# Designed miniproteins, single chains, continued (5), part 45

Each design is a single chain, and the fold is of that chain. pLDDT is the mean over its residues in the fold that is shown.

## One batch from the design tools (miniprotein)

Design m17539
Fold by ESMFold2-Fast:
Structure m17539 (fold): chain A 94 residues (1-94)
Amino acid sequence: SPAELIERLVRQLEKAFEQYAATEKDPEALARAMVSLIVEALREAPLSAEQRRELARKMLELAKKIMEERGLGDRIPEFERLFEDRVARLLAAL
């Protein structure tokens, strides 16, 4: 089902985010890498436009949680701005 696919993609991205956060020491490079992973997942996922919006929302919430847990809470506003710019453009083009 689409819901099961969304759950699987969120779990896969959580693993990717944790791996990237463990190796990338530059907060700006980490934020860009996380947004790129989300954009790639949204572009390639066999989901409807509405389902992609739901996936994007869940990925944003997950990324913010990981950033907070890693002491990067002060960088969340900059990350959200980058996310909105990149992901909103992608979703509008799909």
Scores: mean pLDDT 82

Design m17540
Fold by ESMFold2-Fast:
Structure m17540 (fold): chain A 68 residues (1-68)
Amino acid sequence: SKELGLRGAEIMRELRREHPEWSGDELGRKAMEELGYEISEERREILREIAEKLREIGDEFQKEIEEK
């Protein structure tokens, strides 16, 4: 859902603040791990979709770093 995607992005932003040296891919993986602990097995399929979205966000963060 959009709500879970936003939560994943929020976790990813927090991880980025704590670990500025991590790549977008690492941030996405860690955010997925954290999100996985927060939701039930019934929503496992949604987690995979969120993983893809978080990778896209990681790419956006990387572009922002390179530009500013």
Scores: mean pLDDT 72

Design m17541
Fold by ESMFold2-Fast:
Structure m17541 (fold): chain A 82 residues (1-82)
Amino acid sequence: AAEARAEVTAYLVSKGFSEEVAQAAADTLIREAERKGLSAQTGAEAFKKVMEGESLTLSRDEREVAFAGLETLAKKELEKSL
């Protein structure tokens, strides 16, 4: 879990998001992956695929996990802007 969290956080920071927002999205992603019975690494890979526009190759559960991470990312960016 810690490795996948660090990977997603670093990925999002490289895309221009703050570390706090990136960590929140990573934490949501890992939690949802575990809830669905997926590994944290599978969740991280699914998230990156959605970010790169490649969501069609994902299972329904992988897509739901990835979109939960994106929802947290969008919500945190909006909260920071308000």
Scores: mean pLDDT 81

Design m17542
Fold by ESMFold2-Fast:
Structure m17542 (fold): chain A 71 residues (1-71)
Amino acid sequence: MEELHERILEALKKELAAYKANPSEETKANLKKALEAEIYYGLALIHKSLGMEEKAEKLLKEAEEYLSKVK
């Protein structure tokens, strides 16, 4: 879980820097995907804290899927 969050944060940092350096539909799309990964990760943590393990696991997979779509 923590390793996934580190990967998401590094992707966010990289894509934000890319967007600032060269604002384009491509860099905007990649930044949005990294942001979606972070949102799904946050939702997974909330569901895990509520004891909703199955839903938390599905949300973690969504976070990984969005992260995988970032170039």
Scores: mean pLDDT 83

Design m17543
Fold by ESMFold2-Fast:
Structure m17543 (fold): chain A 75 residues (1-75)
Amino acid sequence: SEDKAFLEDFERALALHGLNNAALKAYLISRGYDQVADKTVQQLVEEAIILSAKNNPEPVTLKPALQQKVQEAKA
């Protein structure tokens, strides 16, 4: 699934680069997600939450690393 692939790449980007906007976006663009260039880190986190819910119907959970980065982005 395209959505699942994006979620996995985004989670990897967060693990490697944290919330460094430039490095995170550069990583995702290198994976073919050109549409992220105009998005904020908060918008990318919100998109990842929505995609995670769609691809993990039950139990619907985010991986601990992504959950932590979601909290950091909201703070």
Scores: mean pLDDT 67

Design m17544
Fold by ESMFold2-Fast:
Structure m17544 (fold): chain A 95 residues (1-95)
Amino acid sequence: MSKEEAEELLEVLRELLENPDVEVTVSGNTITITSRGTLRGLELVNEAYERLKKLPSVEVKREGPTLTATIVDSPLQEAKSLEELLKLLEEEVSK
């Protein structure tokens, strides 16, 4: 993953984590973003989908209120939690 991709992914995740209308979870190399049933949450999921689908190291799939983003070809695949993923992204941006 490039520094520019890591920066964009980190910004998207930080914006989503500050918003109570969405839930963000991480399991292995997969980030799941789910709307809590509000229109604002659905808008945030849609914006995240449009931004993340432009990243070549991220495969995105949307199913209703849920967005699944899978990180490919990166050491970030070893992240076991959201906190660990954010730390690894911050390290990539800091290079």
Scores: mean pLDDT 77

Design m17545
Fold by ESMFold2-Fast:
Structure m17545 (fold): chain A 92 residues (1-92)
Amino acid sequence: MDEEKLREAARLAGEAAKLAQKSGGYTVEDIARRAGVSVEAAEKAVNGDPSGLTPEELQAIVGGVAAMAVDTGNPKAAELASEAGRLIAESL
């Protein structure tokens, strides 16, 4: 795995999550539920911290955030989530 790409993906996922939260009122718990991960994993991703996350957990969180961004109509959040997903795929 490319650790630099995973770290950048986590940073972008965190920014996308923050924008989705502001646009749609989503909580960290909502992100965890949508992604099918623990609240702790979702909180790490929102803070841009990939420590202790599997690539599969980070990818699931990115997918959940991307869906939330589409639901709220925030194109910037959707763009950031898409770029994060691309970097995760390239890191594997």
Scores: mean pLDDT 78

Design m17546
Fold by ESMFold2-Fast:
Structure m17546 (fold): chain A 87 residues (1-87)
Amino acid sequence: SVEEALLELTKKYIEELKKNPVEATDKEKGIEIKEKAIKLIEETFPESEFREELIEGVEEIARLSNYDAKVVGGLFEEMLKIVSEKS
């Protein structure tokens, strides 16, 4: 399912960030993209039981990356690809 694919994606990002810490390059941009990623989850899964876990995963990735725009942007692009391939 799309939810399962997104949960697996967030898990992979969290594990990678724990192994390879990132220095933030643009926190303001990273926060903006994080908000867009959360909105994508809310619009795609308004009543899903996985909605809260997906949002928490995105917030954890943003926090672990210190809101790095490249990391959060990469996550958002991969999320968009997963959502669009199931449309």
Scores: mean pLDDT 82

Design m17547
Fold by ESMFold2-Fast:
Structure m17547 (fold): chain A 81 residues (1-81)
Amino acid sequence: EEAVKAAEAGDFETALRIAREELSKGTPEAVINVLKAAHVLAGKGRVDEADELIRLASPGATDIDTAAYLLGAATNVVAAK
């Protein structure tokens, strides 16, 4: 789960690049991985970066699992403000 690892390392540029690559596949797993990376960045106080990943992933959050991760990431962003 390379986008999450990049986010944990605080490497937003790498996380963003991987997120774009993964989301191009159009899979629920890619959406979940990008939202997990956004959640990690928000937890580090990097709210603008987390918001960018959420905006990229949110159109793909169409089932209950992806919607749950989207809510978690968005809640973390709001809490960090």
Scores: mean pLDDT 78

Design m17548
Fold by ESMFold2-Fast:
Structure m17548 (fold): chain A 81 residues (1-81)
Amino acid sequence: SEVEELLEEAIERLSEVSPRAAEILREAQKRAEGKSNREKLNEFKRAMAEIMADPSLSEEQKAQVQEIAAETERRLLELIE
């Protein structure tokens, strides 16, 4: 599905910034498997909050993650409507 492809793209982009950030989103993607697109979006948002709270990421890494998250969330909302 386009939602799954977009989440996979986000995981790849996050892996370039932080392997930990990519891991957190991958875990969220697994929890959302077989669920509605709205539940996938909710798990994505929870993953982003977890990444932002993670003390292992620098402020620069968090800024890059936030940019990727904002773009990904916008595109997810377009697919869910």
Scores: mean pLDDT 86

Design m17549
Fold by ESMFold2-Fast:
Structure m17549 (fold): chain A 66 residues (1-66)
Amino acid sequence: MITVFIEFSKDPEKQKKAVEKLKEASRLIEEHYDEERGEFSPEAQDKLIEMLKELEKEGLAKVEIS
């Protein structure tokens, strides 16, 4: 089990950008969700991690993955 903690920037504009990116990530994950197995594909997991790292690089959020 991967636990993800996201701390959004206190800047309202940066928060909006972070939320928009997360909504886009959710859309991509839905396309790669395996309903029969009840899990995300490895490709969807990798893309989610990549997007979370991108949020950190842009200074939109702090992300901790454990």
Scores: mean pLDDT 70

Design m17550
Fold by ESMFold2-Fast:
Structure m17550 (fold): chain A 62 residues (1-62)
Amino acid sequence: SKEIEELAKEMGISVEQVENAIKGAKALLDAGFSEEQVIQLLVLSGYTEEQARRIVELAKKL
């Protein structure tokens, strides 16, 4: 999607990496992790807090 392409461009990573991050975030949310916990895990993986929040919002739409 355009949102995924723009996020990938802003972060300097591939579209596939963003898609995998979104799928991973969805899997964690489905496993019962809170949004805050998923954001913290994404930040530890190298994303900024703003980028992590955007990934979680995209995951919630899956």
Scores: mean pLDDT 85

Design m17551
Fold by ESMFold2-Fast:
Structure m17551 (fold): chain A 61 residues (1-61)
Amino acid sequence: VTEEEYEKARNLLDLARVLRNLQKYLGPTDPALQSMADALEERATKILNEYEKQKKEEEKR
């Protein structure tokens, strides 16, 4: 995972947060919006975790 992918993952987390907030304000009429936000957050979290693992391996010594 690259630093560019890490930044994109951060943006995906922010987008998921915005979607969840919009759902609360507009009314949660469609569970697909919640599922989409959850999927974006899960994907971003996996990328962030992989990047963190690489950083820890670099500092391992």
Scores: mean pLDDT 74

Design m17552
Fold by ESMFold2-Fast:
Structure m17552 (fold): chain A 69 residues (1-69)
Amino acid sequence: SMKEIELKIYREVQEKKLPLSVFHAALYIVTNNMSEEEIQKLLDRLRHLAKVSEEEIKALKALIEELLG
């Protein structure tokens, strides 16, 4: 269910001590069935604006890929 997916994302983000902006981005990607291209653009914005590390982006991408496909 969508609530279970949201809780899974929340737990992962909290466990890894990632910023709340990362939680919102992951939830937005999953709930809006974004294309690979749209996801890449969002991840690039997170790198640029939120000072999110490449390792954190890679972990998020892996989580999104697991949840969506």
Scores: mean pLDDT 74

Design m17553
Fold by ESMFold2-Fast:
Structure m17553 (fold): chain A 61 residues (1-61)
Amino acid sequence: MVEIVTELSKKEAEEVLKEAGVEEKIPEVNKRIDEAAKNGASPEEIAKVALEAVKEAIEKA
């Protein structure tokens, strides 16, 4: 289950970042999502980490 949520979060984040024109941030956002999953974050926490990372990438660009 966590693997499915992690993969979906990464795919959704990639699409949003590409549409926002900050594709260069995809590796950093994906790394943060993967680290949260590896550290035992729940599916809900992984989704929140993805949302925060995407928001920061867009707002900083």
Scores: mean pLDDT 78

Design m17554
Fold by ESMFold2-Fast:
Structure m17554 (fold): chain A 81 residues (1-81)
Amino acid sequence: LETEVIELVDKKNYDEALELAKKSKEAAEVALLKAVELKNSELVKRLLEENEISEDVLKAALEIARENKDEETAKLLEERL
């Protein structure tokens, strides 16, 4: 599931990635980290709205967003912390 969700995000198949994320918390968390790396704030927002993400993963995602200087994604993650 985790490997499959990364491949779906890389292929820009976001609807299937979001459905897979709903089936597994680990898949949702992996999808979130990948979406943040890609600077896809819309996918990040949808993943946060549809899934419960652990605080540790939210903090890791926030660090990646800050490294990427993606202010929009960083703000979305800060609002969940």
Scores: mean pLDDT 81

Design m17555
Fold by ESMFold2-Fast:
Structure m17555 (fold): chain A 106 residues (1-106)
Amino acid sequence: MSLVELAKEQLDAIIRQSEARLAGRLSPAELARWRAFLEEQKEKFIKFIEEENLSQDDVDAGISRLAAIIGAAQDAVLAGRMSLDEAIAQANAEIEATLKEIKEKQ
C-alpha cells in the first residue's frame, strides 16, 4: 500500500469513529456538516503529503496531531463547552497551524 493510501485509510477510520461518537449528540444536518469538514481536512492533508513529499514519520506525526485536534473538538461539543461552529473554527485553525509547522520542519 502506498503512503497516501495508508494515510487515507487511517483518516477514514478517524472520520467514521468521530461520526459515531457525535451521532447521539448532533442533528443529522450538524453531523453532515461535521463530516464535510473532516472530509475537507482529509483532502487537504493528502494533498499536503503529495505536494511536500512528506516522510512516513512526518505523515504518522501529522495524522496523530489531526486525530488529537479532532478528538478535542469532539469532547468540547459532547461536553457542551463549544457549539459545533466554534469547534469547527478552532479545529480548522489548529489544523492549519499544524500543517505550517510540518512544512517548516521539512
Scores: mean pLDDT 86

Design m17556
Fold by ESMFold2-Fast:
Structure m17556 (fold): chain A 65 residues (1-65)
Amino acid sequence: MSKEEKEKLIIELVKSEDPMDQGELLRLALESDKDWVIEVLKEYMKKEKDPKVLKRIEEIIELLG
């Protein structure tokens, strides 16, 4: 999977309300560059307007960092 494909997948998984997708995002971060995943999420937060998605991003960053 390319870096661009991984970035799109990370964004799709964090936007999901499915707990299984949250688990997949954490697994992907553990198998990849965790710091890079955090940076992708921080950059995406600047463009996201949904408070529920923003809260999920913050929770995942806290779990990873």
Scores: mean pLDDT 79

Design m17557
Fold by ESMFold2-Fast:
Structure m17557 (fold): chain A 124 residues (1-124)
Amino acid sequence: MEAEERERREKEKEEEKQREIILEVLDEALSKRELSSPFTYPVNEEAFPEYYELIEDPVSLSMIREAVENGEIKTLEEFREELERMLENVKKYYPEDHEVYKKAVELYEFMMELLKEKEEEYNK
């Protein structure tokens, strides 16, 4: 095979594998409703207009899933960056003693651990 065709196929196969890992992690997170419910959908702009004034790049699990399905998020690195952004947004808006802040930390740690486990499984 031509080198360019081989590199393209290897990249596409790797992106497909990473997409599968991302979707599995998202589905597991969404199944943990007690932890994920505050982060599943975008913050209601009508109820919390100040949130959108304070948070420049709002993100939710549903927005991340849509970006993965649309091909905007293709890699585990891009997915990790979106999870980190979601957590940092929560930390900017809520105090450390707030239930939503605590749930965001727990959900983030759960998703990052599962992501690592799935990545190791798919690379064996």
Scores: mean pLDDT 83

Design m17558
Fold by ESMFold2-Fast:
Structure m17558 (fold): chain A 74 residues (1-74)
Amino acid sequence: MPLVLSEEEKRLAAEAARRLIEEVRRLIASGDKEKVRREGIPLLVAALLNAAVAEDEELLKEAREVGRELDEFL
């Protein structure tokens, strides 16, 4: 059963990372620099952490790319 919990945690982390990445992209698309600065950085950090917990290299790559989009926008 401990193995099942670890799989659930990784799966939930991957799902969270994907949703957080999408939210950061939507926030950038809104063009609201105040909101992006206030909310974007915390969301990006959460996305990176969740992708790392999920051990998903594709999600980590996506999060880094979103980080570049965020930096270019600010």
Scores: mean pLDDT 79

Design m17559
Fold by ESMFold2-Fast:
Structure m17559 (fold): chain A 100 residues (1-100)
Amino acid sequence: GAGGRLGVEGGREGLLGGLEATKAATGEGLPAAVGGAIGGMGGLIGAELHLEKGDDAGAGADGVGGGLAGLAGGEGAGSAAGIAEGRHGLALGEAGLAAA
């Protein structure tokens, strides 16, 4: 349903947030950025798998997790773009949970 699709978009934005963070990351920020990208990817993959099973709530929860990971990566790297994408991912995942 719509909630599951929002969860997938949340995971995607979380991954993008982590990837944007890696572009800005130097020194100590790099592990946070990489963690954000890996966590965002996990959220995206998890959300897609839950959506395929018709689990809209699970997809939304994975989207929230991916968005949070991207946000944390962006914050740790000092990446404004990473933070923005991560916040977007979190909001989309939360909307997915609410729609489920």
Scores: mean pLDDT 88

Design m17560
Fold by ESMFold2-Fast:
Structure m17560 (fold): chain A 94 residues (1-94)
Amino acid sequence: SLKDEIIALLDEMEERLSEVLDEESYERVKELIDEAKERIKKATTAEELEKIVNELVRKISEVLDTEPEEKKRKAEKIVKEFYVRVSDLISKAK
């Protein structure tokens, strides 16, 4: 299902970010991802999924702004790759 595919991409992003971020930033990002997963499970439309993903990416970016530039750049690349893949999936489901 679309929701299962988005959740799998969230799990992949979380794993990749765990290798780049310090423990404090990773724990904060993990909380945001877990919250987004619960909201995705309750979503009924592709438009709701898009809004949840856009809000998650924005909130993650705010956490990344507290990171050293090198770690921020690596993490932003991971988040961007996730966003491109999820946006394509949601767009095709509309």
Scores: mean pLDDT 87

Design m17561
Fold by ESMFold2-Fast:
Structure m17561 (fold): chain A 92 residues (1-92)
Amino acid sequence: MEYARAVARATAHEKKFNEEIEKAKSLKKQYDANPEDENLRKQYETEIKEAEKHVKEAKEAYDRAASLGTPEQAEELRKRAEEMIKKLEEVK
């Protein structure tokens, strides 16, 4: 029960993170082409902050699920959290 709920919570935040990271990548590319466009810079910064929030919440939920699951499930869930952190660092 608690395991499935923690996984569902983590997955929801991961989905939001993936949407925001893709928007951030697009906005950064547009801003790099138009460095004087303050609106693009602000939109990019906003998407990065939202992505950071969802990474943090997803990681906490994945860590909780890992503590409730089998050792094999725990390994996969921690890898998913690490992949999100790597994706965030690649966009910054």
Scores: mean pLDDT 83

Design m17562
Fold by ESMFold2-Fast:
Structure m17562 (fold): chain A 78 residues (1-78)
Amino acid sequence: SLKEEADRLVKEAEEAEKKGDYINAIRLYVQAAELYLSLPDPDRERVAELYNKAAELAKKIGDESTAEYFRKKAEELR
């Protein structure tokens, strides 16, 4: 299912993050967030958490504009 695919993307993002592969971790967290949002009853708090993860990692690689963008996405889901 799409939910199972999103769950797998989160695990892959966590592994990429642990390896210091922040660019791939950001991509995978965002893809997981988008899949969760496409579900009929999306867990908005979980999606906000994934966008906040992407924002933190974007800041770590010096991409402040991308970090701000994902923080705003997370705030919209509160």
Scores: mean pLDDT 88

Design m17563
Fold by ESMFold2-Fast:
Structure m17563 (fold): chain A 59 residues (1-59)
Amino acid sequence: SLVDLVARILERELVEEEVDPREVAERTGVSVGAISRARKAGRVSRGLAERVIANTLAR
């Protein structure tokens, strides 16, 4: 699903590519705190991926 694809892409960016959480937060419109927690966990939740999709579609 789109949610699973977005979660996988964000996990790759935050964990494997070590992209700055602030850059991801700014790009996606999600809080730095939420992105930083996902990076520390090594996992992007379904709820976080859904928020990213909602924010990108709303702008």
Scores: mean pLDDT 80

Design m17564
Fold by ESMFold2-Fast:
Structure m17564 (fold): chain A 74 residues (1-74)
Amino acid sequence: GPPSPEEREAMARVAEAIGRQYGKPELGRRAAEAVLRGDLDTALAYLKQIVPWMSDEDARTVLRVGARGVLESG
């Protein structure tokens, strides 16, 4: 199913962290805003601008796995 609000917030934090890590914090923020409104396709497009060799599948996996890590670290 679609990610829960808590999962979307965690995914948004992951997107912002990726932006900071790659020196593109504004793109990370834009990806996070897209995730929070449920617009995953736009979020993936911003993530691929940050990391151009990342596929859509890789970007989805990074958000999903990263969000799980955020939620489990409390």
Scores: mean pLDDT 84

Design m17565
Fold by ESMFold2-Fast:
Structure m17565 (fold): chain A 86 residues (1-86)
Amino acid sequence: AKEEEQQKAVAQLAKEENVSVSRVEEILFAPLKNIEPTPENVSLLVTAFKKFPSVFGSLLETLQAMHAEGVSNDFIKQVLQRLEEE
């Protein structure tokens, strides 16, 4: 991903989710298994995948990475449910 596109995506996500830029960076660039399965984190991930797939990767690649890193099925289910509620 281009650094300029990444910074723009982070700023937009921070505004839409009403969180700080540092919070967005902490969650989106942390190892997936270390992300707390809160509604706020689920919303942030879904918005990132839908609006900025060129920056954060494809949904399919991300779901496969979540499975590989041992992220809980409940967290993955919440991400999928939010995508359907778009």
Scores: mean pLDDT 68

Design m17566
Fold by ESMFold2-Fast:
Structure m17566 (fold): chain A 100 residues (1-100)
Amino acid sequence: MPVLEAALARLLAEAPARLEEARRAIEEGDLEEALRLVTELLERVATLALGLAVEGQLTEELSALEEALSEAVRALREGDAEEALRALERALEAVRRLAA
């Protein structure tokens, strides 16, 4: 799917910077900004995952990325900065595996 492949490539190019921006926001104590950034990224990943799943092309790495971002959103909503940082590290690892 050329459209989904292009969207995935753009996501993989942008995600490391967005994840680092979210991590910086958490380190600065701005959990609301981190939640906004992670939620925006999660919505993009979830849309791609749904499209790829319909075509039978959903990978374990993309599912892991969606789950890690969902965990980060939950931790940020609960005010758990440490759990959020761990979830962002898992998300970054999933992005690296998808890009390989």
Scores: mean pLDDT 84

Design m17567
Fold by ESMFold2-Fast:
Structure m17567 (fold): chain A 75 residues (1-75)
Amino acid sequence: SAAVDELIAILERQRAELLALAAAGRISPAELRAVLDHIAGLQAYIAGTLPPAEAARVNAVLDRLRAAIEALIAA
């Protein structure tokens, strides 16, 4: 749907901004871990509220963000 496509575009822009803040040293590892907890809650909410195909598309974007944050914490 157009609304899901817009949500994905917003999430990708937010992902780019968060990664830029992390690269600049403007976000702490503790803050990154808090973001991971919030993403997990959001993924559960999306799986419960959107149709399965749309939930899978949004959660794929969130999985990419989680992987990027986990890599930053592990470095």
Scores: mean pLDDT 84

Design m17568
Fold by ESMFold2-Fast:
Structure m17568 (fold): chain A 83 residues (1-83)
Amino acid sequence: MTVLTREQLEALLRQTEAEVDQLIDLLRKQGKTETAARIQALRDRYFPRIRALIAAGRLEEAVELMREMVAEIQALLAEELAA
């Protein structure tokens, strides 16, 4: 069963954008500027693509790409915490 409408995905993407922006700001305040820059680069790469997929009605692909982006961000954070 689909739990994914365009409106729900757009809302999730807006929430994710806000959280990622807050995370970047937090990392910069902690002096982790390199990790912050890497996360910003992921954001700049993924968000336009996810938006384009949502606009095209390719909602399942948009969700897959969004999960991929989140997984990459989580991997960078795990790397930073392990250092």
Scores: mean pLDDT 82

Design m17569
Fold by ESMFold2-Fast:
Structure m17569 (fold): chain A 78 residues (1-78)
Amino acid sequence: MFEENVEAAKYVIREAVEDKKLAEEGVEALEKVLEGVKAGREEEAAEEARPVLERVEAALEANREKALEAFKEYREKL
């Protein structure tokens, strides 16, 4: 489900992105995308979020081991 995927992504970003300002921006960007999808503005919301999400993706790739561990932790909580 899309909302569950957004919550999992938010958790992983908060745990694995060392730059906490970027992590917060990434979480806000995902929340805006979720709201945009619900409002039928998913393309606009995705384009507005793209620069932040690309930076978040690069940070997660640089810290891939911790990102995978955070994802596993989130899955075990559910």
Scores: mean pLDDT 78

Design m17570
Fold by ESMFold2-Fast:
Structure m17570 (fold): chain A 92 residues (1-92)
Amino acid sequence: SAPRAPEGELSAAARARVEELLALMREKEVTLTVTFSRNGSSFTTTIRLGRLDNPAVEADVRAGLERLALLEEQGRATFSLEVFSDKVTTLE
């Protein structure tokens, strides 16, 4: 079997954002809000995530955030994290 070429690469800014979000999630419980845009319609979902203390869960969250960042670069989704301690933190 031939090795597959990687399909798409995250920008340095998107990678830095994912790492910053993961660092925050290791310390704090967060709410993740995702809005998907499709042919003039939008769908918003909100997920409450506990503090990351399990490497397998962190790997899944990393993969999800990288996919969301790629979709955001394509204009297909937006996402944000909010810390559950009444302090709004806007991450780049």
Scores: mean pLDDT 71

Design m17571
Fold by ESMFold2-Fast:
Structure m17571 (fold): chain A 105 residues (1-105)
Amino acid sequence: DEEEKRLERLRLGIISGAINRELEKLEKEGVEIPDEDLQKLFTALKNSDVKEAIRQAIKLGLDPEEILRIAREMLEKALKAGLITQEQADEILEELEKILKEVLK
C-alpha cells in the first residue's frame, strides 16, 4: 500500500531527524559516544527499524522526552508547510509515543 509506505517513510524521517538533532546537541556538549554503539543505531535506521533505533538511542543516553519534543516540533513544521495532514501527524506521534513506552519498560 503506497499510503502505508509513505507513512512509514515519514515516521522514519521524523525519528531520524529527532535522533540526529539530539546527537548533535550531545556532541556540542562534549559527550563521547562509542563508534560501535553509533553503528548499531545507524544500522537500525538504515533497516527502517524505528523501535530498535529508539532503543539504541536511549541506550546511548539520549533523552526520550527530548526525542519526542523534537519529533513534535518537526511534525508541526511539516504540518505548517503542508507536507503532511493533521491525521498523519497524529498517527506518527501516537506510534512514536507507544514505541517509547514499550522500550522504556
Scores: mean pLDDT 82

Design m17572
Fold by ESMFold2-Fast:
Structure m17572 (fold): chain A 57 residues (1-57)
Amino acid sequence: SEEEGIEYIKENVVLPDDSEETIKNFIKEFEKKNGLKVDGIADEETLEALKKEIPVP
């Protein structure tokens, strides 16, 4: 779900802040770099790509 994607980012990505704007911008840039739909939504496809790039220890 979108909430799971956002939570994953907050817990596992170093961001300057945890505001919705910062998270959305990170998601959009990540989606663009990985050839995903650029909508700023941390859907299941985006979450799976994030887990491959930023695996949880």
Scores: mean pLDDT 74

Design m17573
Fold by ESMFold2-Fast:
Structure m17573 (fold): chain A 83 residues (1-83)
Amino acid sequence: EEEALLEQIRALAEEYINTDDPAKQQQLLAQMQALAEQLNVDDPERAQRLAEVLSELQQAMLDKRYEKEKNEEEYQKGLESLK
């Protein structure tokens, strides 16, 4: 059961990385948090370890978005220099 929940969280994270829709991204994050909270009911120690893994995953996803936004800003600054 825990294995299935972890697999679902992984699938949601993959979907989050592949989507450009902010509303869908928020939905996917909420679903991942809901699944993690479901696991928290059974064992606090396991829940803490899962929360750490999810936090690291979310940080990696944020870092990916930050790099994308930074590259876009760099490009726009190049265009502004043409004014």
Scores: mean pLDDT 67

